# Designed miniproteins, single chains, continued (2): the designs that were tried, part 76

Each design is a single chain, and the fold is of that chain. pLDDT is the mean over its residues in the fold that is shown.

## One batch from the design tools (miniprotein)

Design m6789
Fold by ESMFold2-Fast:
Order: structure tokens, then C-alpha cells, then sequence
Structure m6789 (fold): chain A 92 residues (1-92)
């Protein structure tokens, strides 16, 4: 169950970074949205409302950074924070 969603999250996160490196902001937004949806779903399955709120907020921040064509390092920092939420949810 949750490990399949974690795998999908990691795949979407990797595609996000690749799209950003290629300058494909349209694909980056698509992959960021998918990664965020998976992180939120994982937090919901863990019945962790604090993690759901954190995942939602971080997803919104990542999408805003992509929309504004922020530096890759800023987007990667927020993605790492979202990945930490996924790890915390799995540990609970």
C-alpha cells in the first residue's frame, strides 16, 4: 500500500528535477502537482492531519516557485522538505 505511493512520489520528484534542469516549467508544474498529491495522500492514509497540512503548504510553495521560475536550489530545498514529510509519515 504506502510503499507503492512512496515509489510513485520518488518517481514524480525525480521527473520534476529533470524537467527543471531542462527548463520545462510546464512539465515541472505537472510533476510537482503529482508529487504533492501523493505526499498528501500518504499523510491522509497515516491519519496525520499535521502532515497533511505541511504537505499541502509545501506543495503550494513549490508550485509558486515554479510559476515564478525561481532558482533550482530554492525549489530543491522545498522538495527536500516535502520528502521529509513523506519519511516522517512512514515512520509513524
Amino acid sequence: HPFELVRQFQEEAEKLIQALQAGDYEKAEEYARKAGELAIKLAEMAKNPEAVERARKLTEEILELIKNKAPLSEIEKKLLELERVVVEVLSS
Scores: mean pLDDT 87

Design m6790
Fold by ESMFold2-Fast:
Structure m6790 (fold): chain A 55 residues (1-55)
Amino acid sequence: MSRAELEEELRRLLREHGMSEEDAEAAVRGLLADPSFTDEDLEALIRQLREELAA
């Protein structure tokens, strides 16, 4: 999955979790502003949010 696809999936999951579109975009921008934040970290966060939504 590309970086852009992971970013869009994260925005989608945050909106499903009850965030507004603007808040979800702001959260994604904040996380991705850290240059040490890797695609693996992004995939791990997506997995965590999916597990929380499934519970």
Scores: mean pLDDT 78

Design m6791
Fold by ESMFold2-Fast:
Structure m6791 (fold): chain A 75 residues (1-75)
Amino acid sequence: KEEAERLYKKGVEAEKQGNYREAATYWLKAGDIYEKEGDKEKSIEAYNNAARAFLKSGDYEGAAEAVRKAREVLS
């Protein structure tokens, strides 16, 4: 998944720079793509990383949505 992997790496770079909101957005998008492709493990990992980054940025609504998406992948 070239696109999902690219977005995931952008999230990692944003986190290294302390740009948690940007990191969360990239990881959320990567999680959505991994989910559509059926890669449940990578989707859950990306959503969990997004939730953590949203919390660090003070975006509680974003964090709640990311956690909800991760749980839906398990169904």
Scores: mean pLDDT 86

Design m6792
Fold by ESMFold2-Fast:
Structure m6792 (fold): chain A 60 residues (1-60)
Amino acid sequence: SMEEIRRKIIEMFRESFSLIGKIIEAELAGDKEQAQKLEKQLEEKNKKMKEELDNLINQS
């Protein structure tokens, strides 16, 4: 349903924003390794979000 799709999208954005906050904290602390690791996690989250949206749209 559209409501389920909206909730899934909101959840994915919430997770992405949490990771962005952690990246900023790591960069401010000068922890380059942690920042890079978190950036990779953000990229993986974004890829998954795009794949799920693509699947939902292309099934219509």
Scores: mean pLDDT 81

Design m6793
Fold by ESMFold2-Fast:
Structure m6793 (fold): chain A 62 residues (1-62)
Amino acid sequence: MEELTRYAEILAALLRAEGRTDVGVGSTLPWVADKPPSELTQRAERYLAEGKTAEEVRAELA
């Protein structure tokens, strides 16, 4: 997957953990373009930099 897609998937996983139940990759892409909440964005960027997948992020949050 492209890095942008991985970032969107990680961000979607973080948003779902935050209780946002209607989030998918497609719905997350406009949010990454429109600056989602800075705390979640920073966490997603950190996970992406660590080479994490969305699945690994979901496992960590569970």
Scores: mean pLDDT 63

Design m6794
Fold by ESMFold2-Fast:
Structure m6794 (fold): chain A 89 residues (1-89)
Amino acid sequence: APDSPLETLIKNRDKLSPEAKKYFDEALENLRKAGEALMAGDIDAAVEYFRKAAEAFRKTAEHSPDPEIQKAARDAAEMVERAAEELRG
């Protein structure tokens, strides 16, 4: 099976530009914080962190010249934004 968008980004992290890598790391940190908020039952905080992660993934795509990385980053942003919308109802 093909890698998930997030797996594609992780495998290619060392090939990212310094700016794209910074935004990708920011996206991962916000995903970690969203997970912590969910474990604490703080749905509003989790939604905000997922949305911040989606924005960071979009910035990863903007700062990446590679079409495969651009697609993976945009797909990751869409998946994370969809998770935020599902949590809000």
Scores: mean pLDDT 87

Design m6795
Fold by ESMFold2-Fast:
Formats: sequence, C-alpha cells, structure tokens
Structure m6795 (fold): chain A 87 residues (1-87)
Amino acid sequence: SMEEELKEKLKELTEKIIEKLRKGDYWGAMALASEMVQLLEDAGASPEVLALAAEIADLTVRAYEEPEKTEEIIEEIKKKVEEILKL
C-alpha cells in the first residue's frame, strides 16, 4: 500500500488537474499529470500504478485534442486515480 502522504499528494494533484481541465488550461493539466507520473516514479510505485498514471497523462492530452469530451475524460481520470488509491 502507498504511504498516506503520497496518497494525499495524489488527491491534491488530481483536484488541480481537474480544475485546469475545466478552465480549458490543457497545457497546465498536462504539466500537472507529468508531475504526478514523476512523483510516483520517484516514490518507487509498482508497474500497475505507473501504468495508471501514464493513462491519466494520456487522458489530459486527449482532453486537449477533444475538448468537447472534457467531462467524460475527467470521470475516467477520477476512476483511474481511485484504482491507484486502492493499490
């Protein structure tokens, strides 16, 4: 299981990513998603967690490509973060 401090940082980053996406700040969202991936890599997260984090980063790119799907993408990001937090 991940340490509670790491889980809290992931929740904070997720909230910031969602805020950026809803504001149409796609570059800001992508930067925060990259920060999330780096945080998990530095923490020595499992391959399963790193795969989910990479998928979240890809979803922020997808929101830039298809902004009309932003709310659907936010729901997918939330589901993937929930999966990470359960590991």
Scores: mean pLDDT 88

Design m6796
Fold by ESMFold2-Fast:
Parts: structure tokens; sequence; C-alpha cells
Structure m6796 (fold): chain A 81 residues (1-81)
């Protein structure tokens, strides 16, 4: 999705600026858009759900840099087919 790709590009820019919480929030938005894609397989949808839950867990622990890096990587893998 172009919308998910734009959100990931923004997340990467924010990550580069050290704005880790904002980067993680943009990557979460991208994963939520990816999750709504009807072309995803059941396994890909479960992966997206797992990534969202783990990312939220990292953010709740204040691990915003790790959350942003993880969520961006997972979203890019899902968009790469």
Amino acid sequence: SAEAEELLAKARELLAQGKYKEAAEQALKALKIILKDPSLTKDEKLRAIGAILRGIGLMLDGKYKEAAEYLIEEAEELLSK
C-alpha cells in the first residue's frame, strides 16, 4: 500500500532524527493499514498482529527506539511479499 509505504518513510525519517516514540507510532499506523489488506495470507495477518502487540509492549516499557526499529523492519518485510 502506498499509504503504508509513506508512513514507513516518515517513521524512518523520525528514527534518524532520534524521535523514537513518534517513529514507533508511525510504524504502528503502517502495520494497521497493512493488516487491513485483504490480499494478505492468514500467516501474514498473524505476523502483523504479533508485530503490533510486541511493538506496543516495547513502547509500554519505554523502549521506543527498539519498538521503532522492530516495527519498521516487520512492516517492510510484510510489504516485500
Scores: mean pLDDT 87

Design m6797
Fold by ESMFold2-Fast:
Structure m6797 (fold): chain A 55 residues (1-55)
Amino acid sequence: SRDRALELVREALANGLSDAELTELIVEHTIEENPDTPWAEKLREHLEEVRAAEA
């Protein structure tokens, strides 16, 4: 839901999350809402790339 996504983004910004952490939060929320879509797999791969870059 759009309102929930905006709420999560506002909370993340208020807590000072990094761009990578914010991206991770948005991607995870999007996957949870749409787990069976073809693009969800690409989002999971992108999330893993972001995590690897932070390591």
Scores: mean pLDDT 66

Design m6798
Fold by ESMFold2-Fast:
Order: C-alpha cells, then structure tokens, then sequence
Structure m6798 (fold): chain A 59 residues (1-59)
C-alpha cells in the first residue's frame, strides 16, 4: 500500500468517526489494522500537504 493510500484511508477514517474519541490515532490504527506509528506518519504527510492543521504542541 502506498503512503498516499494510507493518508487517504486515515483521513477517511477520521471523517467517518462518529465521535472525537474514535478519531484518535489509536482508534484509527485499530480500525484500519495498522500500527499507531503508521497512522502518525500518515497524519504527518497530510499536514505536509495542507490537508490537516498541525495541532498545538503541549510543550
């Protein structure tokens, strides 16, 4: 599966989530059957493309 397909799948899973709790990286990873690190990498690529805003870092 290409990095582009992973980004698309992660974004679709987030958008389709019925609640914010199900839109977490862990919940998406479980839904897609991938690791949390795979989801994190896909989100980073989505931010690089301007598809997602970067969340504020806690510090």
Amino acid sequence: MTPEQRVEAVLEAREAAPSPEEATQRAIAERLGVSVSTVSNAIRRAIERGLLGEPPAPG
Scores: mean pLDDT 72

Design m6799
Fold by ESMFold2-Fast:
Structure m6799 (fold): chain A 66 residues (1-66)
Amino acid sequence: MTLLVEGLKSNADLAKVGKILQDHDIRILSIDYSGDSARITVEASEEQVKAAIAALNAAGFKARVV
C-alpha cells in the first residue's frame, strides 16, 4: 500500500510522519521524497492505514492512499 503525504517542510516533518506511522504499527518499506511531498510504501492493514491518515491530517499534513 502506498501513501502520499503532502505539506513536508523539513526532515523534521518527515521524521514526525515516520513516528506517526510507527505509533500505528505500520512498517515502512520505502520512502520517495520529492519537494514538499513523500510517497511512502507501507506494509499494514487498511484499518491501521486509516487511523494513521487521520493522525497525519490532525498533525497538519495532507495524507491519502494512492
Scores: mean pLDDT 84

Design m6800
Fold by ESMFold2-Fast:
Structure m6800 (fold): chain A 71 residues (1-71)
Amino acid sequence: SDAEALAAALAAVSAATTLEEVAEALRRGGELATDPTLKGLLIGTGDRVLKAPEENLDDIKKSILEGLKEA
């Protein structure tokens, strides 16, 4: 289900130690999601994360976890 896909993606983002791991967690969630809006949001967020500097990892993880909790 999309709720399970989102929950798994958020858990993986929380456990990630690099921006590449955050992006992979979001990509995986997007592949498992069936709703086009959620799929696009997860994949698009992952693509954006890969363009960010690594020193912002903690702030980016916090922003993603807070932003996606309502999806």
Scores: mean pLDDT 80

Design m6801
Fold by ESMFold2-Fast:
Structure m6801 (fold): chain A 88 residues (1-88)
Amino acid sequence: SEEAERRIAEAEQAKAEGDKLSPILGMAYDTYLAVIRATNEEYSKALAEGEEKAQEVLKRMEGTFANADRVMAAADKVTAEELAKAAA
């Protein structure tokens, strides 16, 4: 999926800065990348099996992206709170 490939590229770039800012954020990017890569591989496999299976994986992929985005947002919030404590 083009969206999954874009998300992977963006997350790989962001992870380098995330690792520098917070171990929690770095770990969140590791989990995000693993999840997006896994669903993209499932989509690629489904494409080889046929259009109906590819469509099923695409529907699940949207939910996977939404869940991954929520987890990343939670990690960003925790990182912001920890940085605020360090600055105080």
Scores: mean pLDDT 78

Design m6802
Fold by ESMFold2-Fast:
Structure m6802 (fold): chain A 70 residues (1-70)
Amino acid sequence: GPLRQELLRAIGEILRAIGDILDAERRIEEAKRRGDEAALREAERELEEARRRLEEAKRRLAEIEEELAK
């Protein structure tokens, strides 16, 4: 049903956001090792955006779980 498809989509978005967070954290470590402040600021911005997307996807997942419980 459509709710199952939305659940799978929300899970997929959570996994993608987690992957982006891990990549951004790796880039932060690399930028710090190189002393590249511009790359550090870019990676920190990417981390913030990925965390924001994760929280949005988690909120959608919670809404779907509430609908499944009804």
Scores: mean pLDDT 87

Design m6803
Fold by ESMFold2-Fast:
Structure m6803 (fold): chain A 58 residues (1-58)
Amino acid sequence: SAIERELGELLENKDYERAKELLKKHPELRPLVLQWAEVYERIGDLEMAEKLRELAKE
């Protein structure tokens, strides 16, 4: 979806402040963020995985 693409672009650009605002408006995206965190953990990007889990807690 367009919102999922926007979230992905914000995270790619390290724009965590805007990503956090988007998640507050669209809390249904939190499970997707957690799913992405698991993917990053599996490929060894532990820093990104932790950042995504932190964002999902909001």
Scores: mean pLDDT 83

Design m6804
Fold by ESMFold2-Fast:
Structure m6804 (fold): chain A 85 residues (1-85)
Amino acid sequence: NAARLRIESVEKTDDGLIYKLRLEQDGEVKEKTVFLRYDEPLSKFVKEIEKFLEENLSDDVDKSQLAADFTAVVLRIVGDRLEFE
């Protein structure tokens, strides 16, 4: 019943990081692949995820866990950039 957002996989390339994201809501799964180049700001990634959620979230879904999940996704990407840059 609660909408959940998580990182399914991360792939490192010479030019950036490829993230596969998974949105689970009420038995449905939506996936999104985002390529974040090392020379691009984190704000680009945040905007792409916000748009993905706007386009794919059901009106009748519990969003109480979603803010925490979003924060965890962003922190993971910050950590990856600090390690790989």
Scores: mean pLDDT 81

Design m6805
Fold by ESMFold2-Fast:
Structure m6805 (fold): chain A 56 residues (1-56)
Amino acid sequence: MEYTVTLGSGETLTLEELKERLKASGFNPTDEEVREIVKRLDVDGDGHVTAEELGL
């Protein structure tokens, strides 16, 4: 899946990298849960979200 998460600094995270950051924050999401979170925040359907919208 070609989703990406962009930080305010312009740094881009893959879903795998986002999953690791969520694990570091005390969550234990599956790849499916990460995809659902990104799709929920991706209101315009472009496959891109910001990390700010995830509370990171």
Scores: mean pLDDT 68

Design m6806
Fold by ESMFold2-Fast:
Structure m6806 (fold): chain A 101 residues (1-101)
Amino acid sequence: MSPKERILKILEDTVNRLIALAEAAGLDALAAQIRELAERARRELEAARSVEEMVEIAHRFLGEVAGLALEALRDDPELALEVFRLVAEAAARIDEVAAEA
C-alpha cells in the first residue's frame, strides 16, 4: 500500500469511528458535520501533490473535527476526551506514514 493509500485508510477508519461515536451518543448533527468535513478533506487529499501536503490537509481536517466536538460535547467532557484521543492517534499514525515515505 502506498503512503497516500495508507493516509487515506487511516482517515477513513478514524472518520468511521468518530461517526459511530457521535451516532451512539445521539449527536446526528455532529455526525453529519464530520461526514461533510471528511468529504472535503478527501477531495483535497486526492488533489495533493506530495505526502507533506497530504499531512497538512489531514492535520487541518483533524483539528476541525476536534473543534466541532468541543462545541458539541460541552456537556460531556469524557466523550470529548475520547474524540480528542482518536484525533491525536490518527495524527500520530499519519506522521509515522509520512516519515516512512
Scores: mean pLDDT 86

Design m6807
Fold by ESMFold2-Fast:
Structure m6807 (fold): chain A 56 residues (1-56)
Amino acid sequence: ADKTLEELRKRAEAASPLAREVVDLILNEGLSYEEVAKKLGISVETVRRLVREITA
């Protein structure tokens, strides 16, 4: 049950423009994962997942 909810949230976030903004902030601004998470109001774990999905 909990795993299904996490998967749905991950897919929704990865499909949003937010994923591209996360990568742009890291590559163009040189921000750390913590700084990006704070700036966008998301968890560091979400930032790490979005970066991995785009890099793959």
Scores: mean pLDDT 68

Design m6808
Fold by ESMFold2-Fast:
Structure m6808 (fold): chain A 58 residues (1-58)
Amino acid sequence: SAAVAAGAAAGAAAAKAGADIVTSGREMYNQGLAAGGDDAQATAAGTAGALAISGSPA
């Protein structure tokens, strides 16, 4: 059914997006710290990176 297919696709996309977001956010946070940013700047960089890779939340 269309509802089951949509649910499966959404679940798979969410799982992938979640993993990618965590990885990108962590990498951007570490890069921010390595560049001499403080925790607030590193957190902002990580959040921005995570949001960028997630695109727009549906």
Scores: mean pLDDT 64

Design m6809
Fold by ESMFold2-Fast:
Structure m6809 (fold): chain A 57 residues (1-57)
Amino acid sequence: MTKADIEASKRVAEEYSEKLREANARQPSPAARAEYSVEKGPEINKRHNELRKELEE
């Protein structure tokens, strides 16, 4: 794992945390938040890879 991977993970976690907070305001149940995570999984992975690649440059 590179420094870029660590930094990308931190940034994705922060972005995801904000999105999850917003989603929770509309859907406050734990089940709804879990469904959001599953649905957004591929998008989160794509974002992580983009950030990692940008930081590696």
Scores: mean pLDDT 67

Design m6810
Fold by ESMFold2-Fast:
Structure m6810 (fold): chain A 60 residues (1-60)
Amino acid sequence: VEEYEKKIKEDPKDAEAWYNLGLSLAKQGKLQEALHYYGKSIELDPKYRKAWDNAARLSE
């Protein structure tokens, strides 16, 4: 999480960094926070399929 937070501060348009932060939160069981960060990744890059796939899994 900390590593990806630094990347986001340096480049807040890095869709991959937002996705990885969301993935880290999902692994911690923070599913609502993870969904929020996947949403940010999708907002920055609507073609980032990994974010869409994981957001869908959390929404069921």
Scores: mean pLDDT 75

Design m6811
Fold by ESMFold2-Fast:
Structure m6811 (fold): chain A 74 residues (1-74)
Amino acid sequence: SLVEELVRAAFLGDEEAVKRQIEELRKRGAPEELLREIERHARKVIEGVKTGVFDGETLRHLAAVQEAAIRALE
């Protein structure tokens, strides 16, 4: 699913894959507010992955990516 692909891309620090999935959601008519929310939280996850700081805050951002992506597909 798009949600699983987006969460996996963020978890792996794959910035290009995250951008592609956000663009796919935009093409499907997802609200820009939700797309900005996904991008904001995904950016924090990618920062954590790249710096080796994968703490509770990073996990909360990952959960927020999943939640916003689910809402974007409704």
Scores: mean pLDDT 85

Design m6812
Fold by ESMFold2-Fast:
Structure m6812 (fold): chain A 68 residues (1-68)
Amino acid sequence: SAAEDLKEILEELKKDPRIEAELVGDDTVIAKTTLPVPEQIGLALRIIGDYPNVEVKLEGDTLTITAR
């Protein structure tokens, strides 16, 4: 389910000390990163590729990952 996907994404993001991720409500993960822009884009594409039931929005240093 999308909720299970979000929990997996959160735990994966938590493994990188350059990423501060939190679950907001039950449908959104917000991740603030210190990653360079190419690495942020790569991370967003990886999440979209692995988790088709979520949407990823990249704005500045922040990824917003929302269940569809």
Scores: mean pLDDT 83

Design m6813
Fold by ESMFold2-Fast:
Structure m6813 (fold): chain A 60 residues (1-60)
Amino acid sequence: MDIRNAYESGKITLEQIKEIGLEKIPDDITPSEFQQIRYIVSPNGKPLTKEQIEKLKELI
């Protein structure tokens, strides 16, 4: 699923992304999906650590 495209088209919101997908980020993400998540939650381009990804899952 192209998460960035869905967000930019208005199909999903940041809250919906947290609810429907962020839990799976550390396990089965592709490089493309990782970049899309970074773009949405960290638009200044800072890399996310495993610890930060786990904290994002806590927000769900």
Scores: mean pLDDT 52

Design m6814
Fold by ESMFold2-Fast:
Structure m6814 (fold): chain A 61 residues (1-61)
Amino acid sequence: MLSPEAQKILDEMRELAAASTNPALRAVIEAWIAEAERHQASAESLRTVLEVLKAEQAAAE
């Protein structure tokens, strides 16, 4: 379905969601994962999303 590069980024997003204690942030990450699978998102677009989500997570820590 997704490229190997996109799958790796998606796996990192799943890990970020699992590590999140914020239900709203977890829901947003899960929504992005669903959209990525639905739309066959490119590794480039997923990397951009992951970097934004990681910055949000880091700000909370």
Scores: mean pLDDT 76

Design m6815
Fold by ESMFold2-Fast:
Structure m6815 (fold): chain A 56 residues (1-56)
Amino acid sequence: SLKEELLKLIAEVLDAIGDYIEAELRGDEEAVAEAKKRLEEAKKRLKELLKKEESL
């Protein structure tokens, strides 16, 4: 369902934020770059899903 997809994407965003913070604290530039990329992809997917929600 749309609700389950939304909750899954929100969880992915939160997980990516946590990974980003941990990588920054460790000074792991490669992990920081990967977390930023994952976060941006998740944000894009979330925007697309929210646009579908607005049409309901």
Scores: mean pLDDT 79

Design m6816
Fold by ESMFold2-Fast:
Structure m6816 (fold): chain A 63 residues (1-63)
Amino acid sequence: ADLYTALGRHYLKQGDYEKALFYFELAIKEDPNHRQAWRNMGEVYKKMGDYEKAEYYYELAKK
């Protein structure tokens, strides 16, 4: 849902990557076709330095 995506982005901006991931996972559970949530997961992993997981989630966002 859009609310979970907004909360995830809020925590991502604060550098709270664990909470950002938690809320983006909730957004994906509500709507697995929510491309923005998949893309945001990629952005979290990229900021954490996990480029392999970032690429994986960016590819999922291309659906």
Scores: mean pLDDT 82

Design m6817
Fold by ESMFold2-Fast:
Structure m6817 (fold): chain A 74 residues (1-74)
Amino acid sequence: SSELEALAEKLIEEFAKELKELSDQGASPEEIRKKGEELIKKIVEELRKAGVPEDKIQEIETMLKSILDYEIKS
């Protein structure tokens, strides 16, 4: 549904913003990875609770991991 798509988009955007804020505050790559992995678990649980299909959750998790890797390597 459009509501589930909007939820996923919002969570991805909030995730990217939170990692960037940590980086801007001088967090180490190790701190960013740890926080990012914790956030990914939380987002996956929220999506599952909201009824997002597992194939879409896997797609979103892959995207979140890519964002995390980009932020760590930057």
Scores: mean pLDDT 85

Design m6818
Fold by ESMFold2-Fast:
Structure m6818 (fold): chain A 117 residues (1-117)
Amino acid sequence: MIKLTESGGGTVAEGGSLTLSLKISGNVNQIAVVGWFRKKPGEPEKFVASIDLFTGEVSYSPEVEGRFTISYDKEKKTVYLSMSNLKKEDTATYYGYAVDLATGEVYWGEGVEVTVV
């Protein structure tokens, strides 16, 4: 059974940096894609970034491209979202997700809050 453990949220000053971590427990060979969505009060959830664990291919939403970097540490079974030059508009709850390779089932993390002041 896949379990996702999210960490690394918090409060940071505008222009600062923060790293989110998503640890995957269980068989990572069954996971195709890992990434983050974010949710702001009064807005729909939005795609942030993803990485394909088989190919290493990464994708970013236009609003974070060039500022955020997604990476995977296979030994630690952990995906990182390194966020730089943070803006007040990046304030949101960030939900890590993982997609099952065979079924397309989506596993969700519990979410971490990021506040830019």
Scores: mean pLDDT 88

Design m6819
Fold by ESMFold2-Fast:
Structure m6819 (fold): chain A 55 residues (1-55)
Amino acid sequence: MELSEAEEAAFRVAYRYFREKLGLPDEEAERLARIAALASAGKIPEEEVVRAMAE
């Protein structure tokens, strides 16, 4: 996925949070952090974000 500089920063912050605070495995933390970064930029609809996070 193409991320802007701001989205990459959001991804890194979310990824560290999921890894360090929630203890999620690397693959899950990376997936959720990418979804969160894209959602923050409005690149994916809220419905799709909710669906992905619920899994």
Scores: mean pLDDT 69

Design m6822
Fold by ESMFold2-Fast:
Structure m6822 (fold): chain A 66 residues (1-66)
Amino acid sequence: FEKELARWEREIDEAVASGDKERLTQLLARLEQLKATADSIPDTPKEVLEGLDRLIARAREALAAL
């Protein structure tokens, strides 16, 4: 779980560094889909949900800045 969140963070950082708005949009959509899935799983740890929310917020802010 932590490895998955770290991977997403790196992908967002790479897209931001490259100015790749299309890739960043795709990453945001995938993160939102993952969050919806995690919300449907009763045993999903709170830290995973908070991690996804943080990544989604970061991706949205980065897209707005591009």
Scores: mean pLDDT 79

Design m6823
Fold by ESMFold2-Fast:
Structure m6823 (fold): chain A 60 residues (1-60)
Amino acid sequence: MSREKVLEYATVVAAMALMDGRSEEEAFRLAKKVALSMGFSEEEAEEIAKKAVERAKELL
């Protein structure tokens, strides 16, 4: 549950960054920062951020 919730939030953050005209790399960094701040490991945060950016691109 907590992981799905964080992925949802990270996706919203990534989508907002892309809508603001930021690059996919910047959106990824912001999404990763979200996951790290919520207590996920470096590897888990990278995985969450990658999925968040892909989902955000599909939603926009």
Scores: mean pLDDT 82

Design m6824
Fold by ESMFold2-Fast:
Structure m6824 (fold): chain A 82 residues (1-82)
Amino acid sequence: ADELTQEAAQLLAKGKYEEAIELAEQALKIDPNNVGAWVILGEAYYKLGKLEKAKEYYEQALKIDPKNVIAKLKLEEVKKKL
């Protein structure tokens, strides 16, 4: 269990997007292959209206885990808004 990624997800659910980004970035410093942390960065930047950054982070998640359903669906959603 990745405590930083779980806490970042909870902050994201509470609308604390900047705090969620900070914890997700900390998780990635520990493990750059943490797919969940890349997904949280994508979702947080999407909620902040930073669609290009959201796209980049979801694409990074899919490079690590091409079967990640959440990253795939969210990337399609972001591309429709660009």
Scores: mean pLDDT 86

Design m6825
Fold by ESMFold2-Fast:
Formats: structure tokens, C-alpha cells, sequence
Structure m6825 (fold): chain A 63 residues (1-63)
């Protein structure tokens, strides 16, 4: 059980790190005057990764 919990926590951390990178990229694109559609796509992907991380963390805490 503990090994699986650690794996889920690692997966959550990796997803959160990727989400952070996407949000930073979206911020840079917005500052550079990129179309809002490009910025929104990156933010939607970041939100999806954050949701995935929350799910993985929930499983880790349950174990």
C-alpha cells in the first residue's frame, strides 16, 4: 500500500509541475499578444492536469 501511495503522490507532483509550466507559457504568450484561443487552450490543459493531480493525491492519501 505505501509504495502505491508514493507512486500516486509522485504522479500528482509531476502533473502539477507540468500544469505550472503550461500556465507560465500561457502568461508569456498573453504578454506577447498571442490570440486568446492559444492562451485558453494552454490554461484548459493546465486545469486538466491539476484535476488529474488532485485525483492521484486523493488516492495516495486514502492508502
Amino acid sequence: MEALARENERAARESLERARELREEARRLREEGAPESEVERLLINADFLELTAKSSRYLAEKL
Scores: mean pLDDT 79

Design m6826
Fold by ESMFold2-Fast:
Structure m6826 (fold): chain A 80 residues (1-80)
Amino acid sequence: SELVERLKAETDPEEALELVDELYKKGLEAVKKGDLEKAEEYLEALEEVLPSLPEEVRLYAEIQIGLLRIEIGVYKLVYE
């Protein structure tokens, strides 16, 4: 993914935050559509970039990862 590769190289916290938010929103949209495989791909992408993120963005990304995990889990519990 171009977003993943860009995030791994991004040193500007503001741009990194925007790219993290974009991956998170794409993950949520996948859950909303019932595409759990795609949602889990976006979750994996967020987890993969996490250690390369600026420190101030990492906490935000960890929160987004947690929220996306909850949304995937709720979908599986309620609809499967």
Scores: mean pLDDT 82

Design m6827
Fold by ESMFold2-Fast:
Structure m6827 (fold): chain A 71 residues (1-71)
Amino acid sequence: SDEFIETVLKQFLDHQPNLPEELIEEIKKKVEEMLKKIKELKEKGTSEADIAEELRKLTEEILIDFQNKLE
């Protein structure tokens, strides 16, 4: 959902207010890919606990990847 994308983006902007527009667009795309994967897991009948764990892992992977790119 757009609200989730905005929430994740705000977390990055709070820590790095001068993020390049290109990097902001990459973050949005990664969050959209994550949401698509979560929808696929729901359609496959994956448990809510397993979906929550995957969401957490994907969010952490995105945060780590972009933190490394900012160094």
Scores: mean pLDDT 72

